# Designs tried in a protein design run: designed miniproteins, single chains, continued (4). Part 20

Each design is a single chain, and the fold is of that chain. pLDDT is the mean over its residues in the fold that is shown.

## One batch from the design tools (miniprotein)

Design m12711
Fold by ESMFold2-Fast:
Structure m12711 (fold): chain A 94 residues (1-94)
Amino acid sequence: NPLELQAQEVRSELLKRVLEEVGNVRTEEEALEALEKELEIMKEMIANSTPEQREALLLYLEEELEILKELPQGPVTQARIKMLEELIEFIRNA
C-alpha cells in the first residue's frame, strides 16, 4: 500500500523537523516566548479554518505530540507538548 510508505516518510520528516526545533541553541526564555506567540497565532488561524482543515491539522498535531513524548523531557519540550495539547483541545471545541 503506497499510502503506508508515504505515512512513514511523513513521520520521518516530522521527526527531523521536531528534533531540529527542540535542538535549537536559542535561550530557554526566548524559546518559551516564541511558543506563546505561536500558540496565539495558531488559535486565530484555527478559528478561521474549515472543518476539513481542522481535521487535517488535528492529525498532524497529534502525530507531532506523540513524537515529542518520545524525546528527552526538558522545559522547552514540555512547553511545546502543553502548546500542542492546548491546540488539540481548541480544535476539538471548534
Scores: mean pLDDT 72

Design m12712
Fold by ESMFold2-Fast:
Structure m12712 (fold): chain A 58 residues (1-58)
Amino acid sequence: MLLRAIEDYEAKDENEISLKKGEKVELLEVVDEYYVKVKSLETGETGLVPKKYLEEVE
C-alpha cells in the first residue's frame, strides 16, 4: 500500500524515520494504533512514523 506524508515529520528516536511533505512510502507493517512501519521510496530507509502524518495514495 502506498502512503504519502501530509506534512514534514522529524524522527524523534532511532526507530523512526524523517519524511518531507509529499514523500511517498510503502506500508510494511501496522505496529499499533498510532504507528506504522514504512519504507521511503525516495531514500530507501525503513522505520516507524506516526499514522496521522500519512495518507493513502490511489
Scores: mean pLDDT 83

Design m12713
Fold by ESMFold2-Fast:
Structure m12713 (fold): chain A 90 residues (1-90)
Amino acid sequence: EEIEKEIKELEEEKKRFKEEVEREREELERLIKELEEEEKRLEESDPRRAAVLYSARGILKAAISILEELEKKFEEEVEKKLKELEEKLK
């Protein structure tokens, strides 16, 4: 039963991808928080370095938005494929 195996593999792949994206998001959020704390510490003593950290934090926030968009697109693609496979079983 090749179709049942394909369904199971797609479900497992979807789960792994979601878990991976969530881990990456949590790590990026942790880095953003660390950069915010360092930025605040350097704001008065080294404003130029603080500005660089502000820019880096902005890039990391943009990366999170991209990861969220990719996760949504992947989920939609897998859901479409699963429906196609389920219809073949009818």
Scores: mean pLDDT 82

Design m12714
Fold by ESMFold2-Fast:
Structure m12714 (fold): chain A 57 residues (1-57)
Amino acid sequence: MDLSAVFADPRLRRTFLALREHGGDLAATARALGVAQPTVSRRVREIEALAGPLPFL
């Protein structure tokens, strides 16, 4: 998985790191980032478009 494009965007980088820390739990990730769960779902879709499927989802 190429994370260079994901890590170039601070928003996507924070979302990726929080997802990894919470084992792909969207609700826990949303709580940790202080955003709504649909916002995390949209960011996951953006990350997967850039880097391919996430191994912890």
Scores: mean pLDDT 78

Design m12715
Fold by ESMFold2-Fast:
Structure m12715 (fold): chain A 77 residues (1-77)
Amino acid sequence: MKVFSEEELEAKPEFVEHVRKAQEAIDAGDLETAAEHLEKAIELYPEHRSAWAALARVYRQLGQEEKAKELEEKARE
């Protein structure tokens, strides 16, 4: 199974920071900033389905239904 190691997180701390900032932006209602941070996290680690699912939810709240659907399909597959 794929798991995060502390060494991997230390080597690529930007991924963890982007995910954290995205969650903070969602909580604040800043969906545009949340989407930007989630996109950067996915660019660094496209295999993490949770980031794809979170981005899909953000795009639905932004009214970007077609983009959200595409992201949901990538999160499942």
Scores: mean pLDDT 73

Design m12716
Fold by ESMFold2-Fast:
Structure m12716 (fold): chain A 90 residues (1-90)
Amino acid sequence: MSREELDDEVKLALAYMYSALALNAARQGRGDEAVEMLKKAIEIAKSIKNPQLRKEAYDAIIETAERARELLPEHAEEFQKVIDEARKLA
């Protein structure tokens, strides 16, 4: 494994971490925090060079945003924007 491959794996792990933090925030009613964590996950996913790992990051973000939208319908439009951006970038 090269350093470049390690960088992508670390970024994928960070994207998963921010997605998990977003879902936890949504479960606790913290919609603004959940949206911010998902936006951070998208920025990390954009920087992944490997297209398959980048797609895995976006897929995880989309799944998390869909679940968060169900938990916090008052933030549904913000989560939908996250889903739309991630789908466009995937």
Scores: mean pLDDT 86

Design m12717
Fold by ESMFold2-Fast:
Structure m12717 (fold): chain A 118 residues (1-118)
Amino acid sequence: MAPLPAATRPLSPAEREAIERAVREALESVGEVLSAGFHATATSLTGLYRVRVDGKELDVAVHVVAVGDRLAVRVVVSGEGATQELADEIAERVAEAIERATGLPVDAEGAAASEARG
């Protein structure tokens, strides 16, 4: 956990609605959205989605924080067929959709999580 160079700020209701809509639209462009839920804190927004891509069901978590004049977006993809390449593609599409909807610059990263049973 590293401190951010700029302070995190609260997301406005309008920013939250724009982000929720943009993320859903981006995921619908990649595959079939089977379920969706959004949870907001004072400074962050977390979306949890189940998406079918190429016949495989994936869990997609999207975390958004506002940092000064920009948004930081993290996309975590897990489930059958989750790959780093797919996580990166989803992160890019989500970032573009959020930038278009909010007019704010977006720093995005994608991560594929393995289902490790220990």
Scores: mean pLDDT 79

Design m12718
Fold by ESMFold2-Fast:
Structure m12718 (fold): chain A 61 residues (1-61)
Amino acid sequence: EEEIKEELKKKKEEAREEIEKLIGETSEAYREGKELGEKKLEELKKKAEKYEKEIEKLEKE
């Protein structure tokens, strides 16, 4: 067991919860309008990519 393993697990769980929340928000935004939905989808993609990179860094450390 290492500190990094615990942080990695925590980060993956945090990412899952935040991404699920953003998916819901994106779906709701699309119901309000295409432009709002597209904006939220871009935010979702950026957040997902950021989490992916952070997780990769922790895995390499």
Scores: mean pLDDT 78

Design m12719
Fold by ESMFold2-Fast:
Structure m12719 (fold): chain A 81 residues (1-81)
Amino acid sequence: MNLAVLAEVAAEAAAAQAANTATHRTVVGALPASLKDQVESAKKTVLAHLEARHGPIASVTVEEEEVGDLVVVRIDVDFEA
């Protein structure tokens, strides 16, 4: 586990939370590269929870980046206004 990479992911997650609005949410997470196949399952779970809490989803963007031994996943969700 790379502490520098985890610190960057944590900083990005904090910045994303600060940028959240009534119609937009950003979720950032990291998984070991060996668990890359779990990204789709995690995405579905996150989207279901966000829709239940914030209402209908208008659009979703998912970005995945492999950084060393980690896969960093960013999910950006826009809700209907």
Scores: mean pLDDT 70

Design m12720
Fold by ESMFold2-Fast:
Structure m12720 (fold): chain A 106 residues (1-106)
Amino acid sequence: MLEKNLEILEEIRRLFEEAGKEEWAEKAEEMKEALLELHNTSPSDTDRVHELVTRLVLSMSELLRPFGSEARREVFTSSTEFTDEVLLEMLERIKELLEEYIRKNK
């Protein structure tokens, strides 16, 4: 899962750069860094795990801001648990929304 999540985050970063949205491209890069650090963090370090998960959730919320409150609700309310599989589903949805945004605004 980690490799797939990193690949999709890199695709999202490139799509934001293509759209001229450098601020959101930087947020995607920050999410990659937080995800790598989360995977290198001991599960027993609950405070650090919580900090990194919070950073990921907040960064995802920021990435969804251009798409409106309904898109943010759709992504976040589809999961009751933060796992690598859930993160992948949420990132795939962000990528779809971003591709639609670029298509409509070109």
Scores: mean pLDDT 71

Design m12721
Fold by ESMFold2-Fast:
Structure m12721 (fold): chain A 81 residues (1-81)
Amino acid sequence: SEEEKKELEELEKRIEELREKAKEAKTDEELRELLYEGVLLLMELSHLYKHTEDPELQERARELIEEAQRLIDELLERLGL
């Protein structure tokens, strides 16, 4: 649907903003806050992935899930976790 497409576009933008914040983050507190935001993004992307009937949106959501997962993994590594 057009609504799901807009939601996906907003989630993609939020991933990009999170990546930019991660580059500027210097403290463990900042990294933990970004990790929390990343987990919430992953949850929203996973919900869209499971519930969309549009195979094109499902594939795009899968790509963004992989991108968000890589960002979470990077943040965890920087935290020594």
Scores: mean pLDDT 87

Design m12722
Fold by ESMFold2-Fast:
Structure m12722 (fold): chain A 48 residues (1-48)
Amino acid sequence: KVAEEGRKEWEALLAQRDPLEREYAEAVFNFDGGRLKRIREKMLEKEK
C-alpha cells in the first residue's frame, strides 16, 4: 500500500524525537484504540 512509504518516513522522524511518540504512531497505524489510550495517558503525565 502507498501508505508504507509515508509510514517509514514518519517512523524515522519520530525516532529522533521521542520513543513514546514512535509507539504512539505505530498504534495509530494499527488502529489499536486501547494501546493509543495507554500511550496518551503516559504522555500527558509527563506534561503535568
Scores: mean pLDDT 65

Design m12723
Fold by ESMFold2-Fast:
Structure m12723 (fold): chain A 70 residues (1-70)
Amino acid sequence: MEEARRLNEKGRELFKQGKYEEAIELYKEALRLDPRYAEAYENLGDVYEAMGKESEAAVLRRRAEELRAE
């Protein structure tokens, strides 16, 4: 889905700018449009890890791995 990928791309740019909360909102919207978008789960995990939320990051990365294994 083109829109989900566009939101994921914008989220990555916000993450690079240190705008973690805004990046999270865009990744969540991408996942609302495409609930099987493994890369968006990976990118959410990266944001949570950058925020020091390692347990939440691990859960998100495991979800991405599950989706990629299907």
Scores: mean pLDDT 85

Design m12724
Fold by ESMFold2-Fast:
Structure m12724 (fold): chain A 110 residues (1-110)
Amino acid sequence: SAEEEARRQERIKATIAAMPDEQQRLQAEALSVLKNGARTENFDEAVRELARILAELSPQAIEALVASLKGAGWVTDEQAAEILELTRDPARLPEAARLLLESVAAYLKG
């Protein structure tokens, strides 16, 4: 519901504000790649860039990023859960990046 998403957004903002500057910078870079990659024909390059950024994010920063996108309606609950499971395995970060970028691209087309 919209009320549940609003409460999640408040929690996410507080969590991000408490993170180290480097993690906040990496989250901003990830968001930029997601927005830019969703609008570009060079989708595979955006997936590679996002996977590199995800490798540098802490588990808390990844959770905050995914929760922020979910709260904004850019990813579904099911997509968010799958992305977070994929990020637990470093070898599956390219899969996580692709699912995340595809989810954001689908939202931005609607």
Scores: mean pLDDT 80

Design m12725
Fold by ESMFold2-Fast:
Structure m12725 (fold): chain A 60 residues (1-60)
Amino acid sequence: SLEEKKKEARKKIVEEYKKKVEEIKKTSDPNDPLEQKKKVEEVLEESYKKLEEIFKEIEE
């Protein structure tokens, strides 16, 4: 069903987001916490855009 596809897509995007955030925390300069925060915010924005595009494809 469309709902099942949307749920699966959302779960996948959330899991990818969490992994990327953990990677940023591991690889970021501990002396620049603002740089880390900026990278996390960029990944969050990209994740929302990707989810919206996938939902549009599923609904068509």
Scores: mean pLDDT 80

Design m12726
Fold by ESMFold2-Fast:
Structure m12726 (fold): chain A 92 residues (1-92)
Amino acid sequence: MERERAREGLPHVSDEAVRALIEALLDPTVDKAALVERVKAQAAARGETVTDLTLSVRVEGRRRVATLRGTVTTADGRTYDLDLRVELELPA
């Protein structure tokens, strides 16, 4: 998907999602389900609802790629899709 606008106007819940992605990248043994629930709890604390949230981490040699996808409903009743990807390259 080529959606550069997602980088320009990331909603506040995306910041919590990015933090979860980074934690999963740094610790591949972390409980991904617990991270997903933390993101949902943080969103709920702000009156937002997150559904179908999935966190995946792939190890590609020295590279780790974390992907987070889900649907967010804001307190105002607006919905938008999360599709975030973060890549980390470990030294050789």
Scores: mean pLDDT 72

Design m12727
Fold by ESMFold2-Fast:
Structure m12727 (fold): chain A 95 residues (1-95)
Amino acid sequence: SLEEKKEEIRKQLEKIRERLERLRKEIPSLPKEVAEEVEKELEEVEKELEEIEKIVEDPNATEEQLKEAELKLVKVEMRVIAMETQIDLEKRKQE
């Protein structure tokens, strides 16, 4: 159902926001160029999450709009994985 799909998206948004908060806490320990790149990606990802949330909060959201929100969510998750990988790599270089 559309309501079950909205609920699934809301749950995933919450999980992604928790991951973004963990990434923000790591920024002060990163090299300046990497910190700036991660900060820019976090800003862009936050904007994408706001667009997804707007679709999900719309009581008139169509099945097609929810499908668009799901596709945006997959793209955001891939970007978060890339940021997590980049930060992990930088931490390993500092060891």
Scores: mean pLDDT 88

Design m12728
Fold by ESMFold2-Fast:
Structure m12728 (fold): chain A 107 residues (1-107)
Amino acid sequence: AEDAALRENVRLALEAGMPKEKILEILTYAVAAPYVRSREDAELILEAAKYFAQSYKARDDGNEELAQKYREKARELLEKAVPGDVADEIFARVERIYALVDELRAE
């Protein structure tokens, strides 16, 4: 379930003072990057990554309703850029990255 190199990179980024939201944006795009076919796909994926990061911030602030709305918007944008099964895989990987960042923040 965990990539040791990913875990270490997230830990180092947090220790370097990189905001959690920025780590999520970067890693979301990195996960989706192999599926980018056009500039339009890249723009949709970047916007989706931003909404995933905003969802993370809203959840961290205790606003679960706003977090869910941002996650739904991120999913909608992602499904415009990639097939549904690929979107499911990317979404699942992003959720695991979110959980990993939360775990390392708690250490």
Scores: mean pLDDT 80

Design m12729
Fold by ESMFold2-Fast:
Formats: sequence, structure tokens, C-alpha cells
Structure m12729 (fold): chain A 60 residues (1-60)
Amino acid sequence: LKELVEKALEALKKGDYQEAALYMREAGISDEDALEAIKAAKAGDYEKARKILEEAAEKV
């Protein structure tokens, strides 16, 4: 699970939102949380994106 979150975050940092979405889906992250993480990453707020992904992954 942690590995998928890390890969999703790396994809977000690369601007590869399609790849990031695939890793988030594999980690069991909801579409709503995935969209919020992508929004944060697009705004350059990778710290917020990381927290969203980590919190969502803990709920799975």
C-alpha cells in the first residue's frame, strides 16, 4: 500500500496524472480523494497531495 502511494506521488510530481490515477485506484483510494490529490499537485502543493493520499490509504 505505501509503495503504491509513493508511486502515485512520484507520478503527480512528474505531471503524469493518468499514471498517478492508476496507482491511486490500485491502492483503493476513492475517486473523490484522488481528484483532491490531483488538484493539490496541479497547484504545486505536493505536501497536501501526499497527506491526502496517506490519509485515504489508511482508511482502506
Scores: mean pLDDT 80

Design m12730
Fold by ESMFold2-Fast:
Structure m12730 (fold): chain A 66 residues (1-66)
Amino acid sequence: MDKEEAEKIFKEYQEKGVGPYGAAALAVKEMQKRGLTEISPKIQELLKKVEAMAAIGRQAALEEAA
């Protein structure tokens, strides 16, 4: 199940010391790389929220790191 795969990837990145936003962004990218073609509305909403949160955090960090 796609959600379970995302959670597994997310947890693995967290175990490597990646912060929650970074882990979320990496999980989303990995799911896309695996060819997630069929997405339920629930997964789509979760994916979009996780991606938005991760993007905001990453973008803020990048702009601060000037």
Scores: mean pLDDT 62

Design m12732
Fold by ESMFold2-Fast:
Structure m12732 (fold): chain A 59 residues (1-59)
Amino acid sequence: GKLVKAIADYKGKTPWELSIKKGDILEVLAELGDSYWVARSLNTGEIGIVPKKYLEEIK
């Protein structure tokens, strides 16, 4: 899938949200509306919802 990099730390506020640290690499699995992705952390293997604004696409 599409690879993205965390540009900031984010702490998940619900059980469905993924916590990320700046510099983490994630794989996008699905889009969830206009503001969120369903992603897998390549560091932990965890899957969750992440706000797009904290992520940057790797070209």
Scores: mean pLDDT 82

Design m12733
Fold by ESMFold2-Fast:
Structure m12733 (fold): chain A 62 residues (1-62)
Amino acid sequence: SALEEKLRELLAGLREAVAAGDERRAAELDAELLRLMGQLPDAAAREEFARELAALRNEMAA
């Protein structure tokens, strides 16, 4: 779906921001990911995106 494609793009951007240490960009992408994830009708897809987001947040916190 277009929504899942957009979420994958945002996750890719977040991975890049985390790798670069760009905390501002990472925070902006994190907020947008949460907003769009809330619109997903598929619980399994939401769970998968939530797990990836949690892993990236842990990386930023380290």
Scores: mean pLDDT 83

Design m12734
Fold by ESMFold2-Fast:
Structure m12734 (fold): chain A 70 residues (1-70)
Amino acid sequence: SVDERIDEIIERLNKLIKEAEAQGKYDLAFDLGAEILHLVTLKIFNAPDEEMEKHLERVEKRLEEIDAEL
């Protein structure tokens, strides 16, 4: 479900925030926190599932790139 994907992405974002903070990359940690806020906002305003799924796919691709650099 879309909700399960959102929860999974938020968990991944939180893990990367901790890794960024551990490396002193506070600007990256801030940016990742902003992604969580954006996802929560879209969920609160009931963004259409199709649009949310496309957004989550884009975020997932970005997170994989960032994780590889940490």
Scores: mean pLDDT 82

Design m12735
Fold by ESMFold2-Fast:
Structure m12735 (fold): chain A 93 residues (1-93)
Amino acid sequence: SVPADRILGLDAAGGTPEGVIAAVKERNAEAVFVGDLSPENIAAARAAHDELGVKVYVSAETPEEIARVKEALPDAVVDPMAEIGDGFDKAIA
């Protein structure tokens, strides 16, 4: 698991790829967290992952959002509770 103090929120880093990479290096972060699925935040998280090998955590609420994130950020750890919860709510057992 990655400690919370070593996870960088993208809004705190100014939302650019260069800003996120610099902030990851300065804070010695092991992961970035994308709470807002803006194209800018996705691009910044992708750049940090590709250049520095940091983990990417993403909050997504729907299966469609999760699918888009997995396409853009294939190595990202998406919130599985959102996907699992929706699946269970719709599953007739």
Scores: mean pLDDT 68

Design m12736
Fold by ESMFold2-Fast:
Structure m12736 (fold): chain A 56 residues (1-56)
Amino acid sequence: ELSAGEKAIIDVAKKNKMSEEEVRKLLEDSNRFRQELGLPPLTEEQIEKIIEEVKK
């Protein structure tokens, strides 16, 4: 199940007509920030799930 934060990212991406490539880059940049804060990064599975939801 998607978290509230993941759903917010999907909504923003859809409103801004972001491409799959742009969404992937945003999530990778977010993962780098999370890692610097000592938080676990989003998994490749989570990233792919978010991208698939944006593509709908």
Scores: mean pLDDT 76

Design m12737
Fold by ESMFold2-Fast:
Structure m12737 (fold): chain A 62 residues (1-62)
Amino acid sequence: MKLSKEEREEIIEELMKKTGLSREQARELIELLENGKTEEAREKFSPEVLEYLSELMIEKAN
């Protein structure tokens, strides 16, 4: 996953609003997925958070 800095900030804000993650936690999740560390992301974050991020990424890809 490759995001511009502006797109990354928008996704962080949406994750915080929807899931209640802190900015630091949302940033960590984005960085893990950007670096292909999907298994580590699955261990650290809930399925609900991961599902919502997937939905956001689908909307961005459209």
Scores: mean pLDDT 75

Design m12738
Fold by ESMFold2-Fast:
Structure m12738 (fold): chain A 91 residues (1-91)
Amino acid sequence: MVKYTEEEVEEIEELLKKAIEALKKGDRKKASEYLKKLAEVLSKVDPDLAKLYQGNAEIVPSLSDEELELAAKSFELFSEVLIKSMKELAK
């Protein structure tokens, strides 16, 4: 039930890259929008991970510029591990 399709992994990877790009640019609105879209995609296959990204989308508008930079770096590192894991589980 938590198995990802290749299409789902590609969509998740694209949304993560767009969210990280927005965070690096200090665009809180766009970062929040991409994280919400990511949560919507994940809600069908991993509801717990979807809740995590929904929470992140809600917090992002309240972060300082320094916290956004740290968040961007954290998401970048985490996304590499997450996408690798998802690709190993995808058929």
Scores: mean pLDDT 79

Design m12739
Fold by ESMFold2-Fast:
Structure m12739 (fold): chain A 96 residues (1-96)
Amino acid sequence: SLERLRAAVDRLAAALDEAIANLPESQKFEGEVYAALALISAAIALRDAESGKLTPEQVDRLAQTLEEAADLVRANPTVEAIKEATDLIVKAGNEA
């Protein structure tokens, strides 16, 4: 559902902000860059879903991927986890 996808985007943004806040100062910029890439990819996916370009099944798969990415970042708030989350989101967007 679109409501689930919007909630997943908000959940991802919150998880990334919290992770970046807890990074060492020397790693914050790198974390912010990858987080920005993840959020841009998520925003494009949400726009495509809202524009009716995606099937309900594609919307639900994207929501699930964003939820999994947010959980990954929360479980281990590191630059490597943010990068992995970004890769998952970009891949899911390209497959939609």
Scores: mean pLDDT 87

Design m12740
Fold by ESMFold2-Fast:
Structure m12740 (fold): chain A 83 residues (1-83)
Amino acid sequence: SIAALREAGEAAIAEIREVAETGTKEEFEKTVAEQLARLQRLAGEALAAASPEERPALLAAIEELDERLTATVDEAIELLEKR
């Protein structure tokens, strides 16, 4: 569902930000990879379950989440470099 994907996305963003502040570069790279893989799986499952009527809204939500994740990772990299 879109709601489940949004919740997972918010959790991923929070975890990526936290590990950028407190973790090592290795922990950051691992967290980003694990969170992206999880979100990709959830998005794929949501798309497979979606009706044709639900699909445009779900695709828009996935695109918005992808843009937010990219921005978050870029900001987190800058934060890691500042440490």
Scores: mean pLDDT 84

Design m12742
Fold by ESMFold2-Fast:
Parts: C-alpha cells; structure tokens; sequence
Structure m12742 (fold): chain A 92 residues (1-92)
C-alpha cells in the first residue's frame, strides 16, 4: 500500500540517521553490515508491525555484538543510538 511505502521511506531515513551516528563508533565494515541487514528488513517486511518487530530484533542483535566487540563506553553509546532509532520508528 501507499501508506506502507511511505512508512518504509520514513524508517529508511531514521536508519540512515542512526548509521551516521554509529559510524563515529564502529568500523565502516560493521556499519555497512548493519545497513545491509536493516535495508533487507525494510525491503522484505510485509507490514508495519512486521518491520518494527524485525528491526527491533536486529537492533537487539547489534547491541549484543557491540557488547562483545567494542569497549564498554563505546557499547553504551551504540546501545543509546539503537534505542533512539527504535523509539523514532515506533513513533513514525
């Protein structure tokens, strides 16, 4: 539907904003991996509810990745960026 395509566009803009912030803390390869995964979720989701659910799961996985692969201080910043991304998407 037209409304769902508009929602996907808004979500993509929110994801792009989060990726800019994440690029300050994570390697280009890690940022690209998150971008590719997020864009796949946006493309393949069939409803707003599915998109929110799948993107929430993806953000949770990337928070766990950050906890294992970067300093605690950097991980907390990454988690905050991902939490803000999810809040913006749920309000969109």
Amino acid sequence: SSEFEEFKKKVKEIVDEALEKLSEYLSPETVEKFRDAALSVIRLSKSEEELIMRLTALAKDFKAYAEKNVSPETAEKVKKILDELLEKIRKA
Scores: mean pLDDT 87

Design m12743
Fold by ESMFold2-Fast:
Structure m12743 (fold): chain A 85 residues (1-85)
Amino acid sequence: SLKDKLIEVAKRLEDIARKLGNKFAELSARRVIELIEKYPVEKAAQALISTADYLLRNYPDMPEEARQEIEKAKEEAKKVLEEAS
């Protein structure tokens, strides 16, 4: 389901945020997982896109591998948003 895809995106963003040491982004991704059944799919997808954008803006010097994983997670969340519309 689209919600299952968003849970996988959220888990990856939570892990990356934890590795980067950003507690705000880690908790933001975790909140999507915790509230997935209560969130509209579009709202959950938007929250994950915003979390990804936050990490990209605040960690410009992150390892390339981390940047690529965040960009991939963001694109997957965008595809879910397009499928939900």
Scores: mean pLDDT 86

Design m12744
Fold by ESMFold2-Fast:
Structure m12744 (fold): chain A 68 residues (1-68)
Amino acid sequence: SREETAEELAEEFGISKSTARRLLDLLERGYRSLEEIAKELGLPKKKVGEMVVWLGVRESFARLRELL
């Protein structure tokens, strides 16, 4: 679930669950600029990039698992 994804993201990156939920909300709204997301969340651009890659890898493997 989205809530479980937010909890895992917060744990993995040492951020608040609220910040993790906000990142997921921004991505859902179509924010595609790491710079804008980083500014909105008050986080370094590199950290936002690492979180976005982690989400993409996680979702890709979950999708592949359902196809096997």
Scores: mean pLDDT 79

Design m12745
Fold by ESMFold2-Fast:
Structure m12745 (fold): chain A 99 residues (1-99)
Amino acid sequence: LEEAKKKAIEALNRALDRVSELAKTVSPEDEIILAVTQIGLAVALLTVKNAKSKQEVADALRFAARVLEIGADKVTNPEARKALRDSAEELRKLAEEIE
């Protein structure tokens, strides 16, 4: 469980950092979408920190991946869209490895 939490926290922090950097270079409309995406990722991070099982860690990662996928569908910037989709895939793969 502790190793699963550590890997999930590291992956979620990487996703948060990527979204934060993208927010600096996109339109105001895309920036709002990225801000909502960051809130979802922060909720997933808190969920992982409080998880009592590997299943709860995996579920939080899938939630975060879905948040990133929704963000990707809404942003107009193609670079941001690709980055969000790549981050979602990384989190989904990690969820499968954990549980």
Scores: mean pLDDT 87

